# Designs tried in a protein design run: designed miniproteins, single chains, continued (2). Part 109

Each design is a single chain, and the fold is of that chain. pLDDT is the mean over its residues in the fold that is shown.

## One batch from the design tools (miniprotein)

Design m7623
Fold by ESMFold2-Fast:
Structure m7623 (fold): chain A 62 residues (1-62)
Amino acid sequence: SEEEVEKLFKEIAEKYGVSDEFYEEMLPTLLAAYRYWKKEVDEETALIAVRIIFETAAKMKK
């Protein structure tokens, strides 16, 4: 669900010390990507892909 995805994003943001501004800026794009991959493949793959993308972006923006 989107609630699970948002929770995951918050956990990643906290882990890497990402600013609230960066998190808020990225969230719409990440949710759009999650919706796309969930529709095209499945929810499990969408969660894995979006987690990797956001975790990588969070580490780079730190």
Scores: mean pLDDT 76

Design m7624
Fold by ESMFold2-Fast:
Structure m7624 (fold): chain A 156 residues (1-156)
Amino acid sequence: MSREEAEALLDKLDAALEAEGVKFPLVNDPSKYVHLKGPHSFLRLYLDEPEKGIATLEALYEAEKDKKRRADILSDLAILYALVGEFEKALEIAKKGIELDPDNAYPYIALGLIYYLMGEKEKALEYLEKAIEIAKKNKDENALKAALAVKKLVES
């Protein structure tokens, strides 16, 4: 995927998330990213230097002790690998996120997005439906909105 294709995808994802009423804090301060409530602002920061983004997420994954947060970091890391075209590694990392926390919806959202980027629309929808079910079961309104936004993007 080119940088311009990755930016245009992130713009479509942001527009879909805004339509579901997901508000991202637009924070121009890298020191405030220690509370990433949304993969997209971090992913945009590292589109020019994806190796730094990867190394940062790998270091965060090794430092984090909370199982749910580690699965969230693996979801962001998997999406970043997919944005650089490393789809096999993206799928492996997103599956490791599911194995680590099967009740976390974010690794299933990441798989849905990765399969969409591969052109595998039917598999993308299957994983996004699982993410919606998990998010509803857990009353995770943010994961539910994210899964619905990515699902609408895949259906368009």
Scores: mean pLDDT 85

Design m7625
Fold by ESMFold2-Fast:
Structure m7625 (fold): chain A 144 residues (1-144)
Amino acid sequence: MPVLDVNARLTSIPARRGATPLHLAAGAGDLDRVRELLAQGADVNAKDIYGRTPLHEAAENGHLEIVELLLEAGADVNAKDIYGRTPLHLAAENGHLEIVELLLEAGADVNAKDIYGRTPLDLAKENGHEEIVKLLLEAGADEN
């Protein structure tokens, strides 16, 4: 029997629930698939069950060209997941310097706080990303 909808597969992994094809392509670094999905009218701001957007996935996984494409397509640079984390939090935590720069240029809130009161600066400091710490301070991040 042909499967009519590949997205109808049951998953026991909660992190995959509510994810669109655009979330999966953005997280995987599949640039051509991201372009194809956006051209087909994919919702650039779709949220999964954790409130994550495709921009969160691309920023966390270091996919600079996909971050650029999503922002050009109207992605909300300040979208918050259920933990209050923005794409800037995830890029700063994971050491993606060029993505941090691009998100700040796109109007990311440098002082956004997650549900634990942590800013992108706090996450960059905690993870030892000194160049990102410097960039965030130059962009107006508050020192605690």
Scores: mean pLDDT 86

Design m7626
Fold by ESMFold2-Fast:
Structure m7626 (fold): chain A 60 residues (1-60)
Amino acid sequence: MLGLYRAVKDFTATGPAQLSFKKGDLLEVLKVYPDGDLLARNLKTGETGLVGSNYVEQVE
């Protein structure tokens, strides 16, 4: 089951496919790619984009 994750550090998107977030933001993970990248939605902003798996930790 894809779950709720928390950002462990800030990230500002440098490309159009990437998600921007702040440390402590809650992210809903929608998909996991074979290379370990995640497609996630930031619950604070409603934005969707790619997130590196090393930027997040699973909460639920």
Scores: mean pLDDT 80

Design m7627
Fold by ESMFold2-Fast:
Structure m7627 (fold): chain A 58 residues (1-58)
Amino acid sequence: MPVKAVALYDFESGDPDHLNLKKGDVVEVLEERDDGFVLARNLSTGKTGWVPRSLLEI
């Protein structure tokens, strides 16, 4: 079952594989990597990408 999380901080990256976040955005965590990144979908924008797990409250 996908886990919902909330962005604790704004995050903007020029990398197309990264997900941009605004503080308070609700995201759906799809996958985790052992390097501390998660694949998430931003429910406000509908976009999917990688973000540091440390920026999310799960």
Scores: mean pLDDT 80

Design m7628
Fold by ESMFold2-Fast:
Structure m7628 (fold): chain A 92 residues (1-92)
Amino acid sequence: MSLIERFRKALDELLSQITDPEVKAELREEADRLIKLVNDPNASLEEIYREFNRLSEVLLKAVEQGADPELAERVSFEALGLVIAKEIEIQN
């Protein structure tokens, strides 16, 4: 399974547990932005780190509203995997 497929799978699992439609929409939008940036050959590490931070803020909001923190941690872990893979790509 690719890193993006792993991230999407973890995200979909978390999204199925979120009842607040606004938080669900925000989480999907931030995830889609992160995927776009890691696939963009012109994206800077600064932009990717900023988007990862935004995703993390929405994940915390979801947990505060009763989402499973273990699922949120899994989404964060898979997102970090995308960031690390992109860092390696940019350095080479």
Scores: mean pLDDT 85

Design m7629
Fold by ESMFold2-Fast:
Structure m7629 (fold): chain A 109 residues (1-109)
Amino acid sequence: SNLGNKLLEAAIAGDLEEVKVLLANGADVNAQDGSGHTPLHLAASEGGSLEIVKVLLKAGADVNAQDNSGHTPLHLAALNGASLEIVEALLKAGADVNAQDKFGKTPFH
């Protein structure tokens, strides 16, 4: 949906208030871009905001969603040097530390 695309853009921009408004208006929390990235993938890699990560998880974001390369949000957090607090938030939400990308790599290998 148009709202889903706006949510992906807000997650990239690190715009917490826009993320909240879009979710309140029914944006799909699991919307995907052309690479299969969800808002949670982008918040973990490009937005880098713990508050956005927490808001998306509360809204029902799939913590183990895989992009077109098989990367989960936890893979992108590890690859992009996300804060320990973001990593811990993903793990507490049930992120799979054994998830494999298309090359058989887990988030911490």
Scores: mean pLDDT 88

Design m7630
Fold by ESMFold2-Fast:
Structure m7630 (fold): chain A 60 residues (1-60)
Amino acid sequence: LVGKIAVAKEDFEATEEDELSFKKGDKLKILKEVDENWVEVESLKTKKKGKVPKSYLEII
């Protein structure tokens, strides 16, 4: 997954400081796998980084 671009399948609102909010259709570069459910990404739109749930992403 690291280095791949993913597209957000749904909107996500961050609840923790280390999480990243995004909108459906946003493109996110996967930087790191954190655990089985979470990845660290960089938003291509905002250039911000944070953790997001893998289940919200479609890898392209």
Scores: mean pLDDT 82

Design m7631
Fold by ESMFold2-Fast:
Structure m7631 (fold): chain A 115 residues (1-115)
Amino acid sequence: MSDEELLELVRAGGDVNAKDEFGNTALHLAIVRGASVEEVRALLDRGADVNAKDVMGSTPLHLAAGRGASVEVVELLLAHGADVHARDMFGRTPLDLARRTGNAELVAVLERAAA
């Protein structure tokens, strides 16, 4: 299933936790595409699994941290129970990825959540 097919199914009232061939949910794709806080909230309100893993073991929080998503999106994922200690297939946490981006604000948010 392509990104477009998955997003269309979710828009049509399909399973919010359906996965494409890469293990991406609509929530993963929203984060990758730079979706607004409101778009991310709408998916979470529909029961999107905040801790879903793609084929690389990446959660939405890994993608948000690694791509430099807004602090508001990261805080929203954390408020919905995102696991700050989750490890991808390379053994990296979201905090490890945030440190690589040089985004001090995301690092501070994730360090506080990991304590």
Scores: mean pLDDT 84

Design m7632
Fold by ESMFold2-Fast:
Structure m7632 (fold): chain A 60 residues (1-60)
Amino acid sequence: GPELYEAIKDFEGPAGVLLSFKKGDILEVLRRLPDGLLLARSLTTGEVGLVGENLVRKVA
């Protein structure tokens, strides 16, 4: 199934680079990148962007 992570806090990032999200939002990981970065899609908004793995926890 999809690799799912939950946001542990609210985060507002620069548009077009970092993914913005609310605490509790579920993110689908599309790619694992170097230096603790993930390319993810928000299941709440449908937006795709980079997220730091320290801002999320794996749930599935």
Scores: mean pLDDT 84

Design m7633
Fold by ESMFold2-Fast:
Structure m7633 (fold): chain A 60 residues (1-60)
Amino acid sequence: MVGDEYKAIKDQESSNPAFLNLKKGERVKILEIVNSEWWKVKSLKTGKEGYVSKEDLEEV
C-alpha cells in the first residue's frame, strides 16, 4: 500500500532517469501505485524517487 516500506529483491538498473536504480536489499517507501506493474517509490538510502516494477519489490 502507499506509505508502506518494501525492499528490492535484486539489483535494478535503468538508463532512463524516470526509473529508480536500486541495489538488492535497498529499502523504499511506496509513494504511488501507478498500475498493476509499476509503482512510484522513494529510496530511503538516497532519497531519490522513480518508478520500479512491483515484481522486484518485497514487503518488509
Scores: mean pLDDT 79

Design m7634
Fold by ESMFold2-Fast:
Structure m7634 (fold): chain A 121 residues (1-121)
Amino acid sequence: DEKDENGRTPLHIAAQLGDVEKVRELLENGADVNAKDKNGRTPLHLAAELPNEKNGVETVKVLLENGADVNAKDKNGRTPLHLAAESKSSKADEVVKVLLENGADENAKDKNGKTPEDLRN
């Protein structure tokens, strides 16, 4: 998979945009669901950080159904659940619920000792 300047694959970009059809197409063509960008972030991190208002929840579900590591840590020790908990998107609470239902560790600590719950204010 070709990576851009940020180390992002096409799957990272499709996941960030909430382009569910493109996410499915890329995964069917053998895209690495757990590919890491230069910040150690997976497509699931990007889908969880700013969930798309229309398709963000479905995008997260599709990535998890295709073997996305729900507890993947970026270079700051942050999981997708940390990013969803900090998100101001109207879909953030739904994404948090989906991640927890798929085994996200709500007690995971980032490099600053913060859990996802510490970030939900």
Scores: mean pLDDT 87

Design m7635
Fold by ESMFold2-Fast:
Order: sequence, then structure tokens, then C-alpha cells
Structure m7635 (fold): chain A 66 residues (1-66)
Amino acid sequence: SLEDLEAAFKKFDKDGDGTISKEELKEALISLGLNPSDEEIEKLVKKVGKDTIDFEEFLEIVGELF
């Protein structure tokens, strides 16, 4: 659900800056019941075009994995 996605993102947005790292992205996805490989994470982050992921990009990534 959207609420689960928001909870996962906020849990790993430790600085409260609205972004998470690729390592935090992997942990957030695992908390949602997904097990992406490091290669899949790298590919998804590269599609975003930057080293950090905001919430909108996180939603896009989750949509690509389902």
C-alpha cells in the first residue's frame, strides 16, 4: 500500500532530506518483501540518473519491480 511505501521510505530517510541512498533503497525494498540484487539496484538507480532517490523516484522503482 502507499502507507507501507511511505513508512519504508521514512524509516531509511535518516537525515529527513527527502532522499535515500542506494544501500537504503535496498533495505527499504527488503522491508516491503522484495529481494532485489545489487545489480538490479544499480540499474534502477542509473535509470533515475542520480546517486540518491527521492520519494517519487522510489514509487517509480517499486512499480518497475512489480
Scores: mean pLDDT 77

Design m7636
Fold by ESMFold2-Fast:
Structure m7636 (fold): chain A 80 residues (1-80)
Amino acid sequence: SLLEEFKKVYNKLKELIKQPNPNEEELKEIVDKLVELLKKLVTPEQTIAVLKQLLKLAEENKNEIAVKIIKEKIEELEKE
């Protein structure tokens, strides 16, 4: 159940990262949902590792909004 929800949220986030000019609010909500699910499924270090992979995808797609949001989330989690 949680793993199936994670896969859906993860795939939705990957598709948003590929979109030009994604909605910043929607992107933040999806990143937050992904982190909530990851915290239930994996370690904090693994959560950060998944976000760093998504950050690379955002950088490759030159999605500056996604890069900003994902970087801010990684920084928040590293302070925990």
Scores: mean pLDDT 85

Design m7637
Fold by ESMFold2-Fast:
Order: structure tokens, then C-alpha cells, then sequence
Structure m7637 (fold): chain A 81 residues (1-81)
């Protein structure tokens, strides 16, 4: 069960940029499964996934910034007179 919850959290975070709706569903599933764990087991899972989530979030932030720059450049080109 712990590995299943970890896999669901990590998969959900990875899906955010490509399929945010499915990512949300997986996140909710992981939360429901986590409610069946003891406090100690939940903390153990949190400790293992936190650095992985941070790494994925950093990657997503970098891609979001790149996309924002592209959109800004397109808007600038469209406004170029």
C-alpha cells in the first residue's frame, strides 16, 4: 500500500503538464489511500516522496517559465510594427 500511494503521488505530479484532470484524480486517490495508513506510515511515505515531488515541481516550473517566455515572444512579434 505505501508504494502504491507513492506511485500515485509521483504519477499525478508528472501528469500535471500533460493531463491536469487525470493528475487531480490520481492525487485524490492517493489522499484517500493515505487516510487508511497509520500516522507513522504516512510520515514515512511523505519523507520518501517529498524530495521526488520537489524535483518534479522544479522541472514543471522550468517548463512553465519556458512556455510563458514563448507566449510573451509571440505577443511581442504580433505587436511588432
Amino acid sequence: MQKEIEDLYLEAVRLVPTDPEKAQELLEKAKKLAETLSDEQRQAVQKRITPQIKKIQDELREKAEELARKLEEEAREKAAE
Scores: mean pLDDT 72

Design m7638
Fold by ESMFold2-Fast:
Structure m7638 (fold): chain A 107 residues (1-107)
Amino acid sequence: MAREFGGASLSEAEVGDPADPDRVAHRGPLLGLVLPATERRRAILEELLARDEWFSAEEFAAILRELGADPALIDYILSEISSAKVLGFTEVGGRLLVNFALTLKPP
């Protein structure tokens, strides 16, 4: 699924700015916030959680959107990831990279 989204630049205009992480609102497991509406999308999410792959913030947002997450919820999760202590993200050359398994895994 990840490479199907055409890379980071594709969703640039639709994804919140992950460089401005001055919003913090999440209070529990992020997985519970993005539970897919269909069995097919849930299976895709489960596969992504098992793969331990790194995605750009834009690719991560596009995948969540494909899984049925609300755009406002996606922006909320991205801002929480960038502001949190340890949630399976890293910065390379000033760019935020996100890992589904490390970010969305249950506590």
Scores: mean pLDDT 57

Design m7639
Fold by ESMFold2-Fast:
Structure m7639 (fold): chain A 88 residues (1-88)
Amino acid sequence: DLNKELLEAARNGDVEKVKELLEKGADVNAKDENGRTPLHWAAISEEADSEKGQETIDLLVNEYKADAEAKDKNGKTALDLRMEKFPG
């Protein structure tokens, strides 16, 4: 399942795999069982602050136009999850 692989690749900050799966027709706004999109997982990835994590977020948002306003089952956007995991 391309969408499941995309969600996992985004969580891992694997920008090369994310790009490959999107080029193969994976849905950039695919949702898992918790309503989380690739952008949600990229934002809370352990790699989110790395170059690869930032490239993954930029690819999803700027090239593939991921919906940054998408909410998970708990009403949280990717930014909401990011602020909860990495409070300033």
Scores: mean pLDDT 81

Design m7640
Fold by ESMFold2-Fast:
Structure m7640 (fold): chain A 77 residues (1-77)
Amino acid sequence: MDEILGEIARELADRLQKELGLSRPQALSVAGEIVRGLLEGKTPEEIAKWLAEKHGIPYEQALELVEWARKRLEERL
């Protein structure tokens, strides 16, 4: 389980670096926060709003990244 979650978080971090220009440590931190929020039962909209407010990520881009992560979690878990 933790291995699959770590894989999804790394894939998400790679997307955050490529699409938003985040550093690796920042991308991994944000990816971990997204995965944890989804596992805690938060909606993609709630997570995207939080990312926009705390990390300055545009809401629409944050929502797309969170929805991608949610779909990956549903397909693998």
Scores: mean pLDDT 80

Design m7641
Fold by ESMFold2-Fast:
Structure m7641 (fold): chain A 106 residues (1-106)
Amino acid sequence: PYSNVDVSQRNSEGETPLHVAAYTGDVELARALLELGADVNAKNDEGETALHLAAREGHVEIARLLLEAGADPTAKNNKGQTALDLAREEGHEEIAKLIEEEIAKQ
């Protein structure tokens, strides 16, 4: 069903389909987009990656998928916030722990 998705297309907010999947919590769409070669570290107009959006929205499974696909957990948005900062601000402790464990491997 996702074979017609342009993985590099951006909406009016500079968001790719991967950003939308991360925001909506659509795990199967996120997986399909990454398999199609979506840039896991693409930034929207706010400087945010899909990992920032998953962390803010509390989508644990998507955050895990993005980190496994090579998402940079240290990337900062235009406000200087990382995905870890956003997870902590929103109280998403499970995502915060996943990001901390990924950073600790470096």
Scores: mean pLDDT 84

Design m7642
Fold by ESMFold2-Fast:
Structure m7642 (fold): chain A 71 residues (1-71)
Amino acid sequence: MSLKDIFSLFDKDGDGYISAAELRTLMTSLGEKLSDEEVDIMIRMADADKDGRLNFEEFVTLMRFTGVLDL
């Protein structure tokens, strides 16, 4: 499954953004060993604009930064 396919599963409104809560669910599903605190920190670091939503580019950056998909 591509990153774009994963993104579209969580982009329920089709507006090109994912909420922080949806990303948290995805991160725990992929890693399952990350604490809620660690996930919250990672999401806050990726959300540069602090608007509570991530676009596809920020999502890809987060996935690359965490290394979850590199394992």
Scores: mean pLDDT 67

Design m7643
Fold by ESMFold2-Fast:
Structure m7643 (fold): chain A 56 residues (1-56)
Amino acid sequence: MSLGSQIKQARQALGLTQEQLGQLAGVSQSTISRLESNKTTPSLGTLIRVLRALMI
């Protein structure tokens, strides 16, 4: 699966909305939405923040 699909699955497994994940990662809901739909290439910082919010 794509990175965006994996992020979406991990987020849903935690019971989080895109807004809630954005709040935890310190990014906008629009950034999470674009990342999950594979419509954008995230910066390393953004990717690390999102993955940390999902895993730790």
Scores: mean pLDDT 77

Design m7644
Fold by ESMFold2-Fast:
Structure m7644 (fold): chain A 64 residues (1-64)
Amino acid sequence: RKAFRHFDKDGNGYISAAELRHVMRSLGLSDTFTDQMIKEADIDGDGQISFEEFVAMTSKKDDN
């Protein structure tokens, strides 16, 4: 929650693809890897990631 809240400045429950790329880059991940995760989570293709999708993406990386 704290990580998502840092990027959801509007409080609408969504994070933009650009903001997510910025986060992942700060964690040492490539933009290519981040784009794959965004495409997997952004089923609607609108470039916005919901809180639930963000949590799912983060959980998957814990599985190695």
Scores: mean pLDDT 63

Design m7645
Fold by ESMFold2-Fast:
Structure m7645 (fold): chain A 68 residues (1-68)
Amino acid sequence: MDIEILEILVEENPDDANAYLKLGEKYFEEGNYEKAIEYYEKAIELGKDDPEIVKKAKENLEKAKKKL
């Protein structure tokens, strides 16, 4: 899924933790670790009712921090 589509999804559904997780993954793939970290942190904040999303976002957040 393209970043632009994910950004629209987030704008329409700001509580969609999975969309923030996917945005973080896309920015990580592009080497933009600072934006990846921002979106992973947002996924953690919004994903409190989904432990799998929070776990994956936390693991990816730590990987992104190590790249800085």
Scores: mean pLDDT 78

Design m7646
Fold by ESMFold2-Fast:
Formats: structure tokens, sequence, C-alpha cells
Structure m7646 (fold): chain A 155 residues (1-155)
């Protein structure tokens, strides 16, 4: 029977192969720990439609925001991408008041953007913030820091 950790390690290995990068042991352990906690939360709430719908929306918005951040970092940002990013950030802030795990999803997605750039120290910091946000620690401070970092990339 597969453990949650084995599932998280398999998902991370697929992501590592897709990006063609080798993660540092620190980034790998933090990313595995985040994925293990997220999978556990989804399984514990599998019959709670309101939580599932909220997390699905948050995953979709955080992934789309990460795509806009990747465009900005390539100098490919459009005015439409910038307006869409503002609406996404506003909606994520509304969702984060209902579930602090939404902030963890944003930090995790931004962590992957830095992994893709080979910026493993910044990626490690973001995965640590993602774990802290999942645990409900300093959520408002973490969200403010993430929002300011994203808004700086989008300028």
Amino acid sequence: MLTLREVAEALLAVHEETLGVRFTPEVRELAVRYLELEIQYLLENKDNKEIQDLIIEAVRLSAKLAQIVRKALRGELTPEDLEEAKEILKRIEELSKQDHRVVGLVAHQLGWVYVEQGRFDEAARLFELAIEALEGKDVEKIWKELKEEIERILK
C-alpha cells in the first residue's frame, strides 16, 4: 500500500523530470513535506464539498497566477495579464479569509517558479512559508509578503 509520502515523492519526481532540473536535498524534502500535508488534508475532507470546491478554486487561481509570474519574468507580460493578476490576487485574499491553506498554495506555486529558475534558496524559503501557512502560523504576514513579492515581479 502506498504511503502519502511515497505519493508525494512520486509527484515531485514527475515534476523534476518535466522541468529537467535536479532539486537540492533541502528543496526536495520541503516540497515533499508540503505535498504530503496537502494530500492528507484533501483525503480528510474528501466528503466536504465546500472545502473541496474552495481548494479547487484556490489551486486553479494560484496556478494561473504562477503562469502570469512566469510571463513577467520572461518580459512577455501583457496589460490583460496584469489586470487578470490583480483580480486573481483579490480573489485569493478573499479565499484566504475562509481557509489559511490558500496562502500555502500560493507560496508553493511561487516556490516552483523559483525552482524552474534554479533559485533553490528562494524556493526553500517559499516551501517553508507554504508549510507554516498550512499550519496556520503567521498567515496574514505570509500573505502580505507573498503579495508584495508578486506585485514587485509584475512591475
Scores: mean pLDDT 84

Design m7647
Fold by ESMFold2-Fast:
Structure m7647 (fold): chain A 65 residues (1-65)
Amino acid sequence: TEQQIAEFKAAFSSFDKDGDGYVSVAFLGSLMRMMGQNPTEAELKDMEVDGQVNYLEVLVDMSNK
C-alpha cells in the first residue's frame, strides 16, 4: 500500500547512512519484515547486487505490483 511505501522510504533512509540509495541485503530483510513482508533468502539474493539493494529498484517493485 501507499502507507507501506512511505514507511519503507523512512526506514530505508535510516539504513542508508551514505545517502547513495543502497542498503545491505541483511538490513533489507529486517526492513521488509517490519512492513509485514517475509522474504526468503532466495528472494533477497535475487534482489541484491553485490550484497546491496538499490532503494529505487525496491520502491518500484513495491509500487508497481
Scores: mean pLDDT 67

Design m7648
Fold by ESMFold2-Fast:
Structure m7648 (fold): chain A 60 residues (1-60)
Amino acid sequence: GPVLYRATKDIPKANPRFLGLKKGEVVRVLRFLPNGWALVQSVATGETGYVSVGDLEQVA
């Protein structure tokens, strides 16, 4: 199945393109971008947006 990631910290929604996440919230990565960013979708809400890959960890 698709690889899941979780937020390692609370991430505020800084602008409309970014996704705000709570620590431990699980996301599906839709696309990895250059410079360490990813387009992700929240599993809980279905919302999409950009987050830093450095703020995510892979779920086993």
Scores: mean pLDDT 84

Design m7649
Fold by ESMFold2-Fast:
Structure m7649 (fold): chain A 103 residues (1-103)
Amino acid sequence: MSALGRALLEAARRGDAERVRELLAQPGADVNARDEMGYTPLHLAAMVGHLEIVELLLATPGTDVNARNLAGMTPLELAEHFNTGPNRERVIELLRKAGARRS
């Protein structure tokens, strides 16, 4: 994985929307970068409930809204099962509107 991909995953996990925006603007940015457990930035943002980052990623061309991590879970499934925050319902709505599917 590239240094850019690692930075993007970390920014998405932390909720740093400005940093996510900066990193996605860089040449060679992989919006679908995966960590060692197969989590993409969208998985991490959806699970934690970082609404602005979910919006940024879904607006990015090529984002795989149905990517599966090593546990076989999609961003939608992670939001439904693990997101306990106030943005849970809005994240789920955005993912479904973007074509997210359950397994």
Scores: mean pLDDT 85

Design m7650
Fold by ESMFold2-Fast:
Structure m7650 (fold): chain A 120 residues (1-120)
Amino acid sequence: MDAEKLREDIKNGLDVNAQDANGRTLLHIAAENGDVEIVKVLLEDERTDVNAQDINGRTPLHLAAEYGHLEVVKLLLEDERTDVSAQDNNGRTPLALALLYGHEEIAELLTKALKEKPVF
């Protein structure tokens, strides 16, 4: 995906929260692929549902944590809208996925974020 084209499409009325057949938004796809530039463009739009859940209950942060995309995790954690403690359909948080898949630096960042952002 082209970040410049995405910015233009958003200006022209693209629904940034549109979901595909698997419930995935553009932010899910960018997070899964580690596309830092696309994540930045999507986070610049206040309309972006950063906590959208796919058919498995996974947020973009779950996918970034599972696939080991450290820079995407950092960008999502810097966005105050991000729910760090969201649970997928198996009751797993992004931290649980980072630990399960052995992404220790991501697990450390998520642990720090949970201490800085009280969750209910």
Scores: mean pLDDT 86

Design m7651
Fold by ESMFold2-Fast:
Structure m7651 (fold): chain A 72 residues (1-72)
Amino acid sequence: MEEKKKKAKELLEEAIKAIEEGDILKAIEYAVKAAELVPEIKEKVNKAIDALNSGDYEKAIEILKEIIEELE
């Protein structure tokens, strides 16, 4: 369980980097993989993906940071 949370955090950090690089599809890929490891975060990951799809990248990053904080 803890190992999956750690990996999910790393994936969410990579998602944030992908957003900063403008690679939104890659960011979504990383976020989805994190939710697969920790299904409890799936609802919040979906909110971040909705923000990415609406072009609100700042909101998406804030949601992803919140999820990272919740994982520890």
Scores: mean pLDDT 84

Design m7652
Fold by ESMFold2-Fast:
Structure m7652 (fold): chain A 154 residues (1-154)
Amino acid sequence: NDAEETKKAIEDALEVALERFKPEPKVKKALEILKERYINGKVREYAEEVAKKYELPKELYLIFGTVLGSLEEAGVETPEARLLLLFFDYLVLARQFGGELTDEMIELARRVAELELEYVEKIKNGELTPEEIEEMKLEIGRLRGELIELALNR
């Protein structure tokens, strides 16, 4: 059943995220909130509701909305917690397109998450020109494409 396969992909991604970061209880709670939204097919709806509530810039609309909402519900907000939730999102993406998560996929998921966190922080601080925004979007897109290609070519 496709629903059980999707649930297993999300659970595999959660196990990797917990093993790599060994997060504090509140950060683990934020991951569990995000996991439940994925299992229920509500991630996009949740991200859009949070983005609307906080009037997030278009550039951060779906990316930061999901992370911000999960962290707010858990009562935690640190750069490490943001990185972990973004990393989890990329592990779910990779696992949905392929079999088991490899060390190469895990390391690439981390690199994409780190770049996306940098992008989010720079947008929040008004530090990027329109040209720099497009450059960072292209690099994030390139790394995401590489991650999907690794998952598909196994």
Scores: mean pLDDT 79

Design m7653
Fold by ESMFold2-Fast:
Structure m7653 (fold): chain A 73 residues (1-73)
Amino acid sequence: SLGEELLKAAEEGKLEEVKRLIAEGADVNATDDKGRTPLYLAAENGHKEVARFLMKQGADPSGLDAKALANLS
């Protein structure tokens, strides 16, 4: 699904693929089977550009842990 592709692209830091998937209608707040969002996966893996883009698209940061928040600072 588009949501699954978005989660993987965010985890891998593939900014242009993230942009394409969002433009195609992927849910910016999609979740995997552990409740992890694209923003969480990008932030946890230090992909600041992807994380900032997702936040600009309306991604909810409220579920981020200390590591994810530190990576965005």
Scores: mean pLDDT 84

Design m7654
Fold by ESMFold2-Fast:
Structure m7654 (fold): chain A 77 residues (1-77)
Amino acid sequence: MKEEELFALFDKDGNGYIDMTELERLLEALGLNPSIEELDALFKEVDTDGNGRIDFEEFRKLLEKLGADLDALIASL
């Protein structure tokens, strides 16, 4: 699945989670330039467990929420 491919690209540590720095990089790749406050708010909305990490299921929901064009994003990376 395209979401799994993207997740692997941003999960550089292979730990099964995306942190705030990796989320910022994803948003920048989508052409978004979030402020610290916007990034924090989005992270808190997606990280429902409050553990400071986004798992694959939360990541998928984030991409759906952002309306991300996965084909264009993968092609640009």
Scores: mean pLDDT 71

Design m7655
Fold by ESMFold2-Fast:
Structure m7655 (fold): chain A 93 residues (1-93)
Amino acid sequence: VDDLIVRYFEAALRAGDNETAVAIAKAFPFAKDKYGRTLLHVAAELGNVPAVRAIAEAGAVNAKDSDGRTPLDVAKEAGHEEVVKVLEEAGAK
């Protein structure tokens, strides 16, 4: 079920529907897909600052995906400096 939540969240982000993405993030901040990717990993990869803030406030900042990457690692690899800053302020490693 969480896999569908992550998929729907990614679709909303890719469509530019930030209101729907933030609503999903607030309702399901700990949702993970089958690869261990949380909503925060997806938001960090896509550089969506509002969604990152909403999820980070819920405390799910240090979860590792199946490759052992945290959301902070994903944001740094993608070059999203504002996302990196928000995650570090939230205590991400």
Scores: mean pLDDT 78

